# Designed miniproteins, single chains, continued (2): the designs that were tried, part 25

Each design is a single chain, and the fold is of that chain. pLDDT is the mean over its residues in the fold that is shown.

## One batch from the design tools (miniprotein)

Design m4840
Fold by ESMFold2-Fast:
Structure m4840 (fold): chain A 62 residues (1-62)
Amino acid sequence: MAKDLAAEAKQRLQAAGYTLTPQQLQRLQELAEAVVRQQLDLQTFYELASAVLGIPQEKLTA
């Protein structure tokens, strides 16, 4: 689900030492909802999240 996808990405980023602002968390949630709604793959979600947050994609998947 979109909430689970956003929560997992948030947890991985926090584990990697990144602190997300409330605005960044909202953007991440919106992207997760869009990806789930449009049935896009996880790679597309991580690419968009990386671009929006300015964080390397590999940090989102670690």
Scores: mean pLDDT 74

Design m4841
Fold by ESMFold2-Fast:
Structure m4841 (fold): chain A 113 residues (1-113)
Amino acid sequence: IELSEEIREEARRTLESGMKKLLENDPSPEVKEMVELIEKGAPIEELRKFYKSLSEDLQKKFIEALTLKGIETGDLELLELVKELAKELDTEEMKKVAKDAEKLIEALKEQKK
């Protein structure tokens, strides 16, 4: 699978729409901070620390948003973080997210050849 401009734009639109909907449904300080960290492209270390402060439900939403951001930006380090966090959360849904992130990492490595 090739990360084309079309796939990256689709990820960006999905992320923007998802973050807007999340803020409309849950305008909590935690959700606002999550949106700000993702929008500014916060460092991996800051994202990891923030994740550990979240409830399990918000951790799942954060992993989903980071996956879309990683696709949009082609950020290998961000997708590696997604894989790590999804494995840590260890639900059936997150096992699929971890596997999908691994495939995206492989695709991005091939694209840079």
Scores: mean pLDDT 80

Design m4842
Fold by ESMFold2-Fast:
Structure m4842 (fold): chain A 64 residues (1-64)
Amino acid sequence: VERLLAGARAALAAGLPRLAGEALVEASKQMDRPDLAAEVRRAIEEAPYDAERLAALLDKVEAA
C-alpha cells in the first residue's frame, strides 16, 4: 500500500492525475475498501484531470 500511495503522490507532482487515480484504486483494493475504490473511480470518470480532488482522495485513502 505504501508504494502505491507514494506513486500516487509522485504522479500528482508530475502532473499525471490519471496515473495517481489508478494507484489510489489499487491501494483501496489492497486495503479491502471497495467504497474508497469506487469513490476514486468516480472522481477519475467525472473529472480525470482534477489534481486537487485526487489529492484530497489520496489523503482520505492514506487516513483509512
Scores: mean pLDDT 78

Design m4843
Fold by ESMFold2-Fast:
Structure m4843 (fold): chain A 86 residues (1-86)
Amino acid sequence: SKLEEELEELKRQKEEVEEEIRRFKEDPELALERAREIAEKEGMEFSNDEAAREHVLVVYEATLGLLEAAIDFIEELIERKRKEEE
């Protein structure tokens, strides 16, 4: 089913984002490099390295929250379809 394929893709993306968050927490230099990429793309400047690292974590945690909401939505749609087919 297309919904089940979409759910699998969203779960994979969630795992990738969770792993990136862990890497940023374990490697502050990696988080800082990612912050520099975001700053260049968005035309932003950070006040210091700590603010830059915090911004990266906030962005990725927000993305994680959106993925969790999308997963819950698709799971509910799949359950509703199963009840309609029974």
Scores: mean pLDDT 82

Design m4844
Fold by ESMFold2-Fast:
Structure m4844 (fold): chain A 73 residues (1-73)
Amino acid sequence: SAGAAARALLEAMGYGPDSPLSLEQALNAVRAVGGLGFVSEEQGERAAALVRGLGKPTVTGAEVVAAVEEAAR
């Protein structure tokens, strides 16, 4: 699933589910999931919008995974 791909990429980057990510780091992870073909361009744009929509200065790895999974529905 797209969420599983996002989790695997975050783990490869050293981020667990509770790890804080900057907005830039979170958006880079979303872009990487799209670049590897796990989400369409439209789904990647939706995932990025969901991450930005959290309105937080930092997000967790789990929140990034959740945004990617929701965007892929």
Scores: mean pLDDT 82

Design m4845
Fold by ESMFold2-Fast:
Structure m4845 (fold): chain A 91 residues (1-91)
Amino acid sequence: MRERAERLLREAQRLLDQGRYDQAGRLVLRAASLAYNLGDRDLAQRARDLALRILRHRPDNRDAWYALSISYRTLGDDDLSRRYSQLGRRL
């Protein structure tokens, strides 16, 4: 489980470096969901940071907003989690 999330984050970083933001967003969302199921705050912080990098280039990337929402929930910030989920839904 943890190794799978780490592999998804490494692949997402590679795709992000290649400008493949939609594919990177999908992998970051999957990694954020795994981090949530594991209660792994380190993985959640890494998913959050990659989602923020994607959103700097593609603010309309729905998967990155949902990844951000899930990551903040894992980190214990339910208010930010709800806010970012609503933002992703409006896109």
Scores: mean pLDDT 87

Design m4846
Fold by ESMFold2-Fast:
Structure m4846 (fold): chain A 75 residues (1-75)
Amino acid sequence: DPELEELLERLREALRNEDWERVDEIVRELYERFGESVLPLVLKVVKETADELGWSATKLTAWSLHVIGTFLELS
């Protein structure tokens, strides 16, 4: 799915930049286009970015909770 792949790449870039507003925008767009079933893929991108950048467990948890919170708000 080219649209899913493009949005996941944009999400990785926003996470690398620690751009909280941009991450929120992309996560909302992913939910609107693909629904709740995309959440595991979004969380995978967050985890992979955390591993790449050496994020602390606290920082990974904070980003994961932010993403989950956004999905709950949109559900």
Scores: mean pLDDT 84

Design m4847
Fold by ESMFold2-Fast:
Structure m4847 (fold): chain A 87 residues (1-87)
Amino acid sequence: GKIIKKGEKVVATITFKEPLSEEQVEELKKALEEIEGIENVEIKVDGKTVTVTFTTTEEMTEDEIKNKIKNAAKKIGLEVESIEVKV
């Protein structure tokens, strides 16, 4: 997969099966902020779509980023339909 270098600004677009409540958005933000290898997490919500912007603190693959995000969502009981990553 595509390698993302340390210090890159990344935009991940997450599509969920259903729109998130305010409480689910807060839980998701906390779960995403707990991910190792990223910092400066910002979240924008538009219905069932969540755009996450962050900076990498280590080199990782696009697939590793997608997996970390899926695991964070799963931790709070949310099912991810798709994730797109842009650098």
Scores: mean pLDDT 85

Design m4848
Fold by ESMFold2-Fast:
Structure m4848 (fold): chain A 90 residues (1-90)
Amino acid sequence: TDDVRQQTLQQIDQLTQTYNRYRQEYDNLRNSGGSPESIELLRGLYNAARTGVRLGRQGLRQSPSHGLQVTNATLQAVSTLSRRYQSVRS
């Protein structure tokens, strides 16, 4: 239980860093006149990460396993969107 809780907290921290990174990239790209598709993908990325942090913390309050399930699902979704973003920006 403690190991699962620690893993969940670590994944929440990772998602927080992901939110900060993609939010900054979004602000920079929007100000520099980037493509609409890239801007929308970045918005999706930081929103997914932010939602994952919120729901992960809520899940963790119910049980460590619920928190971990939420953070794992969010990391998979972020990974998929990140690959799409990388494809359209190149």
Scores: mean pLDDT 86

Design m4849
Fold by ESMFold2-Fast:
Structure m4849 (fold): chain A 91 residues (1-91)
Amino acid sequence: ELEELSLKLLELKKKAEEKAKEFKEVYKDEELAEELKKFTEELLASLPELGRNKLAHLGKDAPLVVAKEVIEELEKKLKEAEEIAKKKKLE
């Protein structure tokens, strides 16, 4: 359901904001914090374009597929951020 995917996107956006804050405040890495914030904002801003690109292949299911792909990209970026945070904590 599209509503459930929208809630998941909001949750992932909040997690990305929390992780960016952690990089800035705990690790004093403003560059990494800004990169994570910018990636999240740009990915969400690209949703209309991704929908248009998928419409040619998926028709009426394009919005659901696009939302799932954006969720997967955010989850992947957050996992990368968590691995970087673990490395910084060990140093």
Scores: mean pLDDT 72

Design m4850
Fold by ESMFold2-Fast:
Structure m4850 (fold): chain A 119 residues (1-119)
Amino acid sequence: GKEEEERRKEFEERLRRRREEILRSEEWFAERLGLSEEERRERLERTRKAIEYLEEAERLEREGGDPEEVVEKYEKALEESTNGVLALRAAVERTITLKNRLGKDPLAEAERRARERLE
């Protein structure tokens, strides 16, 4: 309905503003590091990929998508994130939150793997 369409528009506007903020932060850091034009381009492309995965994860989560696919997209956002402090931090915190909600305890998985090595 109209109310859901308005909530969706608000959500998309929030993602757009965050994207702009992350990109500005990355450009600022790249400039301060004195990177070459090629290095700056490569970092910006990776930052854009990280943002795309982050936004896809949040859209999928909002639509009630597969929690494992949501986690995979957040992990891809982390992998592609260079020095976008906001993108990296948001992806890390969200990945931890989702893994905890899914009952996928990273410590329990590590303990299980250690036990499998002893057998």
Scores: mean pLDDT 73

Design m4851
Fold by ESMFold2-Fast:
Structure m4851 (fold): chain A 62 residues (1-62)
Amino acid sequence: DALEEAVRLARELERKGATEKQIIETIKDWLIKKGFSDVSATIIATSAVLEVEEEKKRELEK
């Protein structure tokens, strides 16, 4: 599933110190190369970053 792969990639990029903007652009480019449209790639990349940020918030709050 593209979203699940994008979340995994976003998590790895964040661990390497990439910024939110760098993560979104990297995942978007990766999805476009896989045949996704710019709109779909943007939605998936943004959703992946939001999922990683929510995971971090939940860990900090608990």
Scores: mean pLDDT 79

Design m4852
Fold by ESMFold2-Fast:
Structure m4852 (fold): chain A 100 residues (1-100)
Amino acid sequence: SLTPEQKRQLFLEKANEIARDYIAGKITPEEFIKRLEEALKELGYDDSFVKKAVDLARKVWERAKAEGLSREQIARRVLTAVSLFVYIYELELKEEEKKK
């Protein structure tokens, strides 16, 4: 099984690949968010966490789009927000493991 750190590293790798496709115009904004959702699910994050991460990604995307930012700037903001959220979750998982 993957450690929380290994899961985060794999998510960051997948998320960067998805962001590159979005920046290159290969996928829509909706597909960008959907692929981030699928990446989290495939790595075994729970449904409650995935829903919150997707909701965060969508809100960050909507705000950045409203500001008139480029695809590259939007992707950067979304990835920064979701990556930080995943890291906080990693810290919470480590605290739960200590309680066993």
Scores: mean pLDDT 85

Design m4853
Fold by ESMFold2-Fast:
Structure m4853 (fold): chain A 90 residues (1-90)
Amino acid sequence: SEAIELLRKAKELLSKSTVPAAKSLIEGVDEIIKLIEEGRYEEALVKIDALIEGLKLLLSAETNEEDIKLLEEAIALLEEARRILEEKLE
């Protein structure tokens, strides 16, 4: 799945960040992947929206330039995965 590939790339970027929430964010990505693999696309969309919102909140408070770049790249990958999932429901 293209959406799962994008989510795995986002997980890899989050694993390289020094943000205190990194472990929790990675667990969130793993849960979204599981929902997609189970065909639970509506639940996956709810969780990806919550994760994007949380990442944007972290980004707004982040001052480390490397972590800012990693968070921005992770958000972009999650937004693309969201778009792909949304197309599956339409």
Scores: mean pLDDT 86

Design m4854
Fold by ESMFold2-Fast:
Structure m4854 (fold): chain A 92 residues (1-92)
Amino acid sequence: MKPSFEERVKDLKEVAKKVIEKFGDQFGPNLLKALKDIAEGNVKGYLYLMALKLSGEFDKFPEDVKKALDILLDFVRGLITKEQALKELDSL
């Protein structure tokens, strides 16, 4: 589902890993699986996160965790660069 560039998968892995490293303790097993799926270029992870966001479940997370997931989604959607995503995650 993602572009078949090895570079894109590598970038997705780096950003998703950063989210897991900073906030993984706040995530249940389903959300951790979704983040791992994103790191592998699997659309199922992206769809799971979008479903959580659209259902308002993101609003139940602490503000820094919610921001981290929004940053990841913006990066997956191509709205921000990898450098911007990593910088914003480092500021949380």
Scores: mean pLDDT 77

Design m4855
Fold by ESMFold2-Fast:
Structure m4855 (fold): chain A 61 residues (1-61)
Amino acid sequence: SALEEIKREMARLLAEALRDPSVSTEARVEIERLYREALASTDVAEAQALLERAKEILERS
């Protein structure tokens, strides 16, 4: 489903952020928070918005 695909992409993004030494501790904590919110989400639009916010944080790191 679209929701499961978004959650898998979020997990991949979190793993990437955790492996990147240029990503700050604050950014990692925020991405992990967004990931946990995405896992609890049952709304595709909500999960997509969380994924886009996580991508933006990683891009700014």
Scores: mean pLDDT 85

Design m4856
Fold by ESMFold2-Fast:
Structure m4856 (fold): chain A 99 residues (1-99)
Amino acid sequence: MSLEAKITQLIADMENEFIDYAVNELGLPKKEALRLATRIRDEVLKVLSLLSDEEALAFVQQLKEKLKEKMSKAKSKEEFIEIAEEIIEEIKKEYEKLS
């Protein structure tokens, strides 16, 4: 598998795990889970546009693990949304740091 294909698969896996947890574990409406996942993906793709393929792979791997850990601690729909918004802001700050 190419490095680009690995990155694409990791992003897809991360989105699917995020949506699955939000909808099936916490009862978030699928439309809302999809909106949050799309916002996370869009901010991730901005960061990836500034990174080499090796840096991009490391970034997505670290983000996937961080997101999984934080999501597992969410006990309500409200906590999940707060965690998602915090992650989006963290990704935006990383983009700003990279220019």
Scores: mean pLDDT 86

Design m4857
Fold by ESMFold2-Fast:
Structure m4857 (fold): chain A 110 residues (1-110)
Amino acid sequence: MALQLGDHGPDALIAVGRTPAEAEARLRELAAKLPNVESYELTVQVITLSDGTEVAVAVGRLTFKDGPAPETISEGAKLIEEGKSLAPNEESREAINESVAEALRAIAAG
């Protein structure tokens, strides 16, 4: 069972918004609804796409008490799809994926 976010594993909650505040608020709301979250580390990054569209990506690396709930993986996948739908082209979608992957690597390395 793995959240497809590069090779960074299943313990990620991702939220996407048009602003950093929106992305962060969405991730906090989702984390608050998850009963098995022990802790998480939050990173927010803004990506400017080829057509001037800005997308904010909030990434939370989650630590679970009893393992991840199925909803956690589903919500993460939905938010990645939402982020990709805000991107006007494949290059921009790949930029979003790379930004999220980089944020997860940074959290894992700390």
Scores: mean pLDDT 60

Design m4858
Fold by ESMFold2-Fast:
Structure m4858 (fold): chain A 67 residues (1-67)
Amino acid sequence: SRNVIRELLLKELVSTGGDEKEIEELVEKGLAAKTDEELRKYAEKLSELSGVPAENIFSALKAIRKE
């Protein structure tokens, strides 16, 4: 389910001590991205805030968006 994967991603990103509201906003912007290049840009910003590798975030967001 899209909601389950999104919830797990948010929990992982927030658990590293990042700002929850900013992380949620960037996840929503990433999910609204129309190109993989734009999605990668938001994944990189989320990586900077959370410490989670950008490639892992990109893959998760792309999987959620595909549903």
Scores: mean pLDDT 78

Design m4859
Fold by ESMFold2-Fast:
Order: structure tokens, then sequence, then C-alpha cells
Structure m4859 (fold): chain A 106 residues (1-106)
């Protein structure tokens, strides 16, 4: 279970780096800043072995990802590809929260 969480976190970080690159190329600096904060939260979660701390960090990352998605949807410079990548990120983070919750409840 923990190895699955680590794999999802690594995938989420890679996806955030892709989103950051796309957002930067489109001049979406506010989105870039929020994505950088999401990356920091995920890197902290990856270094933590405390399931409750990891869950809290993931919920904060998920909240920020929701803000990023709203900003991308509202900005005419944002491409459908960027929006789709942010949606994919939200799904990965939600799955990670579910797995971490299983670790806490067991």
Amino acid sequence: LWKEVEELLRRAIELNEEIKKMARELGLEEIVEKVEKVIELLEKALKSKDPEEVKRLLLEALYLTGEILRMAADDPRATPELVAKVQELAALLQRAVELVQELIKE
C-alpha cells in the first residue's frame, strides 16, 4: 500500500512538472506559482512516512489543484490539453488520498 502511494506521488510530481512547463509557455504565471507549491507539498509528502501528515499534505495539494483547474478553465490562454492534465492530476491525488486513508484506518 505505501509503495503504491509513493508511486502515485512520483507520477503526480512528474505530471505537475509537465503542467508547469505548459503553463509557463502560455504565460500563466499565477498557475506556475501554484503548481510549484503543489510540487513542494508532494515532495514533502514523499519524504514523510507519517500517513496523517501525508494525508494533510495531499488534501492541501488537492485543494490547490482545484484552484489551478478553476483558473485554467477561466483563462482564454489555457489550452484544453492543460485543463486535461490538471484534471488527471486531481484524479491521481484523490486516489493517493484514498490509499493513505486506508493506511490510517488499518
Scores: mean pLDDT 86

Design m4860
Fold by ESMFold2-Fast:
Parts: structure tokens; sequence; C-alpha cells
Structure m4860 (fold): chain A 73 residues (1-73)
């Protein structure tokens, strides 16, 4: 819930940053859900690798938006 509240605050400052934050939180939640459903280390490793790549993409987008926000502030 704190992450959702923070996303609302960020939306007032930068709607794009708020959307990226929501996507990061949702991706982390998807990883946790998949991890809870896996039964083997191989399945866990595969899920982690998939979500790590997605999170890296979102972090890269967030860094770009943050740089634009710094210029605007």
Amino acid sequence: KREESLAKILSALSPEMAELFKEIVEEQERLRAEFASVRTNEEADAAEAKHAERLAELEEKAAKVLEELRKAL
C-alpha cells in the first residue's frame, strides 16, 4: 500500500514516473506470485531471470524520466 500511495504522490509531480513506479511494483508482485507457485529450483531460477530482465528495463526507463524531471525542477 505504501508503494501505491507513493505512486499517487509521484503522479502529482510526474505522471510518467508514477506509471513506471506502478509497473515496477506490479512486476515485483508477479515475481513473488510466480515464486510462490514454483516447485523446483529450476523453475525459480527461470522466473527470477525473466523478471530481472523486465525490472532492468523498467529501471532504465525510470532513470530517463528522473533525468527529465530533474531538468524540469
Scores: mean pLDDT 71

Design m4861
Fold by ESMFold2-Fast:
Structure m4861 (fold): chain A 80 residues (1-80)
Amino acid sequence: SASEELGRVALEAARASGSPEALAAVQRGIDAGRLGEGLYAALQAMPNEEQKERFIKALAEGARKAGASEGGVKATEASL
């Protein structure tokens, strides 16, 4: 499903960010069935803007590779 694919992409993005706190937050969101809350928590947990930028860019790239439209990718970036 789109939700499962986004969960996979989010975990990969959290790993790419280099933040173990972000990775834990995304995993908790997936386990609870609340991925959106997990993404928000991951952004809040990251200690600096460079890690947040890496996370958001990795999310966008992962979504594109998964076949998301450019409009969908831009909407997701704007919501974060």
Scores: mean pLDDT 76

Design m4862
Fold by ESMFold2-Fast:
Structure m4862 (fold): chain A 88 residues (1-88)
Amino acid sequence: GLSEDIRRFEEEARRRARDAIKEVEEVLKSIKNPSEELKEAAERVKRTSEKLLEAIDNRSSLPELLKAWEEFERAVKEFEEAKKKELE
């Protein structure tokens, strides 16, 4: 049902947020002298991940949770694009 779908979404969102924080930290550690763009993109991933986790923990409304998720996904995409430019 809808409540089970929301719970699965929340569990997946928590997992992806935690994994994203870990990945950006490991990527920044692996790169000697990372660019400002990559550092800023990593900070956005951390900020949006924390905001997403907070929205889940505070039992925010579905629209607020979806907004936090969309901001998180955008930050992750921007980080992947910045990482790709750095490694090319």
Scores: mean pLDDT 85

Design m4863
Fold by ESMFold2-Fast:
Structure m4863 (fold): chain A 65 residues (1-65)
Amino acid sequence: GKADAEKAAEAAKKAAEAGDSAAAFVGRHQTSLMMGGDPAGREGALAGARGDAEAAAKGWVQAAK
């Protein structure tokens, strides 16, 4: 819904403000897991990507700290 898109945008701005390095760090980590050919790692990355965008964004901001 519209509210969901707004929250996603807000979380994205937060990540950018905290430093694109935060989003890049988490993104790179997930990519490494998928590239490693580890089914478990790929499963986790996919679950996070297609799961709860709000929760994922929140985790990304914290993970970089």
Scores: mean pLDDT 47

Design m4864
Fold by ESMFold2-Fast:
Parts: C-alpha cells; sequence; structure tokens
Structure m4864 (fold): chain A 101 residues (1-101)
C-alpha cells in the first residue's frame, strides 16, 4: 500500500501542476509570482531550461512593441520558445526557454 500511496501522491502533484499551468496559460495573466511558478513547471514538464525572463511596461510602450521587443531579446539570448504573460498592473513578462543540454 505504501508504493500505491506514493504513486497516488505523485499523480496528484502532477495534476495540481497541470491545473495551475493550464489556468495561467488560459488566462495569459497573473501575478509575477504565479507566472514564474507556471514557467518553472512548464520548463520541468517539457525538458527545458529558463534562458532569461524579461519585463516591459505597457504604460511606456504599446503591447505590440513590448511583445516584439521581449521576444527578440530572448531569442538573441538563445531561447527557442517564449511564453508571454500580462500582470494586473500593466506589465508584460516574457519567459524564454531552451532544451536542456
Amino acid sequence: SLAAQLAARVAQLEAERRARLDKIMTEGKGSKEEILEAARYWAEENGMEIVDIKEADLSQMSREEAYDKLIEELKAKGATSVLVFETEDGKVIAVGFRKKP
């Protein structure tokens, strides 16, 4: 029963991570803390590492300019995938990923 209990707990933790990621991914927004947690879990699930995290302020530039700038900067740092999120206070957070070596 211990092996079965451990397997059930692992499955529950995986389901909880997936649900949290799905919520952030569906909404495309959250607090900075929530976004960084979702990015970390997504990286772990997909065999990726975080290259860098970049932020822009929508009070200082358009959404299009922010997205283009952050994606370009992360690709220049070697990111092969980029996830972009918005915070309630008008920040854009982009997280760049690449495959683990």
Scores: mean pLDDT 83

Design m4865
Fold by ESMFold2-Fast:
Structure m4865 (fold): chain A 102 residues (1-102)
Amino acid sequence: SAVDEALARLREALLRAGLSQEYADRFIDNLRNYAKQMNLSEEDVVRLLELMIELIENPSRERAEELLDFLLELGDPGALVLLEEVGREGAVEVLLRRLLGE
């Protein structure tokens, strides 16, 4: 499926960014669980994953803002808390460092 292809691409992007296989796999599993719990459409999941891939592969303030805007659009006012929960094992720290301009 388009979701499975996007998840595979995200996993590869996380590994290329220097995350361990364990952290990458757990990040992907947590994202799958989040999408299921929030009842996100396939198109919303694919868009979320594409925005995460773009941020990881080509980190910039603009891409970080696009990801945050989309997370807020999904109706989650705690979008940053979601990112923290999903990647508590280091993946979110990488994304947040990129987002905060370190």
Scores: mean pLDDT 71

Design m4866
Fold by ESMFold2-Fast:
Structure m4866 (fold): chain A 95 residues (1-95)
Amino acid sequence: SAAEARARARAENLGLLAGLAAATRYAAKQSPEEGKRVEELLLEALGYRGLGYQNPEYFEKAKKIWEELAKEYPEVAKVGEAAKAEAIAEAEAAL
């Protein structure tokens, strides 16, 4: 249903925000400079993702930033992905 589709979209968005926050915090604990760089990259990716529904090219820009993060900071990317998966699972369990 449309209500179920909206609920799943909200869970996905919550997961993305949780992943961004966890990745940034993890990077900052390793190095303040790395934390700042990761935060700047992920905020840019979040901004592009918001624009993506209006122009699909921005989804590709957001994806490219995450791919660059995974190449430069693989542990940070793994922490972000784990937090995203956990937040989505928790949100879906609350439905």
Scores: mean pLDDT 78

Design m4867
Fold by ESMFold2-Fast:
Structure m4867 (fold): chain A 92 residues (1-92)
Amino acid sequence: LQAEIEAIAAEAEELEASLSEEEKAKLEAIYEATAPFFQEKAKEVGPEKAFELAIEEMKRRAEEEMPKEVAEKAVRIADLGLRGLKLLRELR
């Protein structure tokens, strides 16, 4: 039923599995730092648009704060998440 969503999830899981514990902890810190940004934007533009903006902010912070190789993986994971969300919305 969800073959495309499952494929996206599997690719994201593979990328996450390729990260060290230190790299995952750093990405979690970036995620936590973007949560207030999401809350503020959701009040202005609604939750759907705020989520897209929060993912873009997370990508920007990852590129600035992480080594290039790790930042590229983080950006890919974020893009996969956005594509999965879009497909899930199109289901109904």
Scores: mean pLDDT 76

Design m4868
Fold by ESMFold2-Fast:
Structure m4868 (fold): chain A 72 residues (1-72)
Amino acid sequence: SREEAIELLKQGKLEEAIPLLEKIDKEAAKLAREAIRLFEQGKRLAVTDPERARELGERGKELVEEAIKKVE
């Protein structure tokens, strides 16, 4: 349901949220997929460039917030 998708997004369970989002709003699903990519890039940089890793994490978080707003 929409409520389950929002809860999963708020918990950071983006991969679990995506199948639900695809049924509700395909743009919200795309935002969640892009957030996953940014978080994965941030993890790779966490030791080498922690400042850039933080920036990527914040950007990913912004996309998650936008996905939530689209399905609310």
Scores: mean pLDDT 87

Design m4869
Fold by ESMFold2-Fast:
Structure m4869 (fold): chain A 86 residues (1-86)
Amino acid sequence: MRGVARVIADTPEAAKKGAEYARQAPGALSASYFPTEDGGGVAGAVAETPEQAKLATEAMIKYAQDAGGKAVGEWGEGASAPPAAL
C-alpha cells in the first residue's frame, strides 16, 4: 500500500526544500510544495509504502528546521488519505 506525507512549514523556502528532499527519497513517487497565504508553505509526497512516507515526513521536518523554520508533519496509508488543506 502506498504512503502519503505532508509537512507544514513557517516559510515557503523551507517547504520547497522539504519537497526537493522528498522527491529524491527512496520509494518517492511524487513530491510537491505550495506557498500558503499566511507566509508559510506546505510540502507533500507520495511514497511506495507507508513506512517510506513516514521517513520522508521526518526528513522533511528536519530539513525545514535546518533552514531555521518551524515545521509539523503527518503521514498516512494509501491514496485514501485526504489531500492537504491549503
Scores: mean pLDDT 72

Design m4870
Fold by ESMFold2-Fast:
Structure m4870 (fold): chain A 88 residues (1-88)
Amino acid sequence: SIIEDLLKELNEIASDKSLSAREKLERMIELLEKYREKTSNPELKAVIDDVIGRLRDALEDESLTDTQRDAIILANMGELFVEGRRLK
């Protein structure tokens, strides 16, 4: 499943202790953009676009702590998991 593959790769980034919260956001955005281009499902594209927007906002917001960025990552991964089950 394309969404299961996406979630696996996102979890690998989220679990990488060598990456800062900002580096995790940057890599996740790049990964999501690649999956957006590869999927033909318009509902999945819309969910990915929404998640990319929120992750970009978190990356660009200089007032956020790394803990807050990690929480935003976790929340968006949870949304992708829920939406992925809805789209099946």
Scores: mean pLDDT 86

Design m4871
Fold by ESMFold2-Fast:
Structure m4871 (fold): chain A 59 residues (1-59)
Amino acid sequence: SNLDKAKEEIREKIEKNGYLTDEELTSIAKKYGVSLKTVRQLAFEEMNKIAKKQRKEAL
């Protein structure tokens, strides 16, 4: 689904840079036909999940 592809791109960019810019958020929203509000929420959730997961699994 377009939502799944948006989540994947968000995750990859956050893993590389630790965050997404407003321009990147807007680009992803337009590319996958997802609302900017949804993309912002997904980015925030992925940042939190990746940070917590890395802290638990990185030994």
Scores: mean pLDDT 77

Design m4872
Fold by ESMFold2-Fast:
Structure m4872 (fold): chain A 63 residues (1-63)
Amino acid sequence: MDEVERAEREARELALRDPEAAKAFLRSLGFSEGVIAYLEENGLLAETVGDLAGRQKLVELLK
C-alpha cells in the first residue's frame, strides 16, 4: 500500500530530522525510556518509528 510506504518514509525522515519528536512518539505508545535509549544508541530509532507509523496507517486504512 503506497500510503503505508509513504507514512513509513515520512516518519523515518522526521525522526532523522527531529529525534526528540521520534522519542516522544514512542513514549506516547508506551515504550520505556530504556527501550528508547537502546533504539537511539543502536541507530534503530528512525526505523522503529517508521515501521510503527506504517502499521498505524495500515490499521486506519482497514477501518
Scores: mean pLDDT 79

Design m4873
Fold by ESMFold2-Fast:
Structure m4873 (fold): chain A 106 residues (1-106)
Amino acid sequence: AARTRAAQRISDLLTQGKLKEAVDLAKREGFSLEEIEALLVGTFVTLARMTPEQREKVLAELKEIFGLSDEEVEELRTAIENIDDPESREKILEFARKVAEKILAE
């Protein structure tokens, strides 16, 4: 129950663009690389269902916190917009892994 609540809280923080709080909580609760990757994939899938304004807010915070380039942000935006394409899903998985590795490396 406690672990499940922590995972849900991290997911909620990520979708709200509260990325620093989500990162700090994930580390404090001892989430693995694989668990963080899964939470990020869920976040990117949720972004595909958000308004462009909400999506841009979260993408801007990802750029600031994880040091993504403008090109990486554009690639992620394009993948999210085309999430039904297999190639776009592969890109989302690649970005989730990259971000999860950065979270644990800090």
Scores: mean pLDDT 77

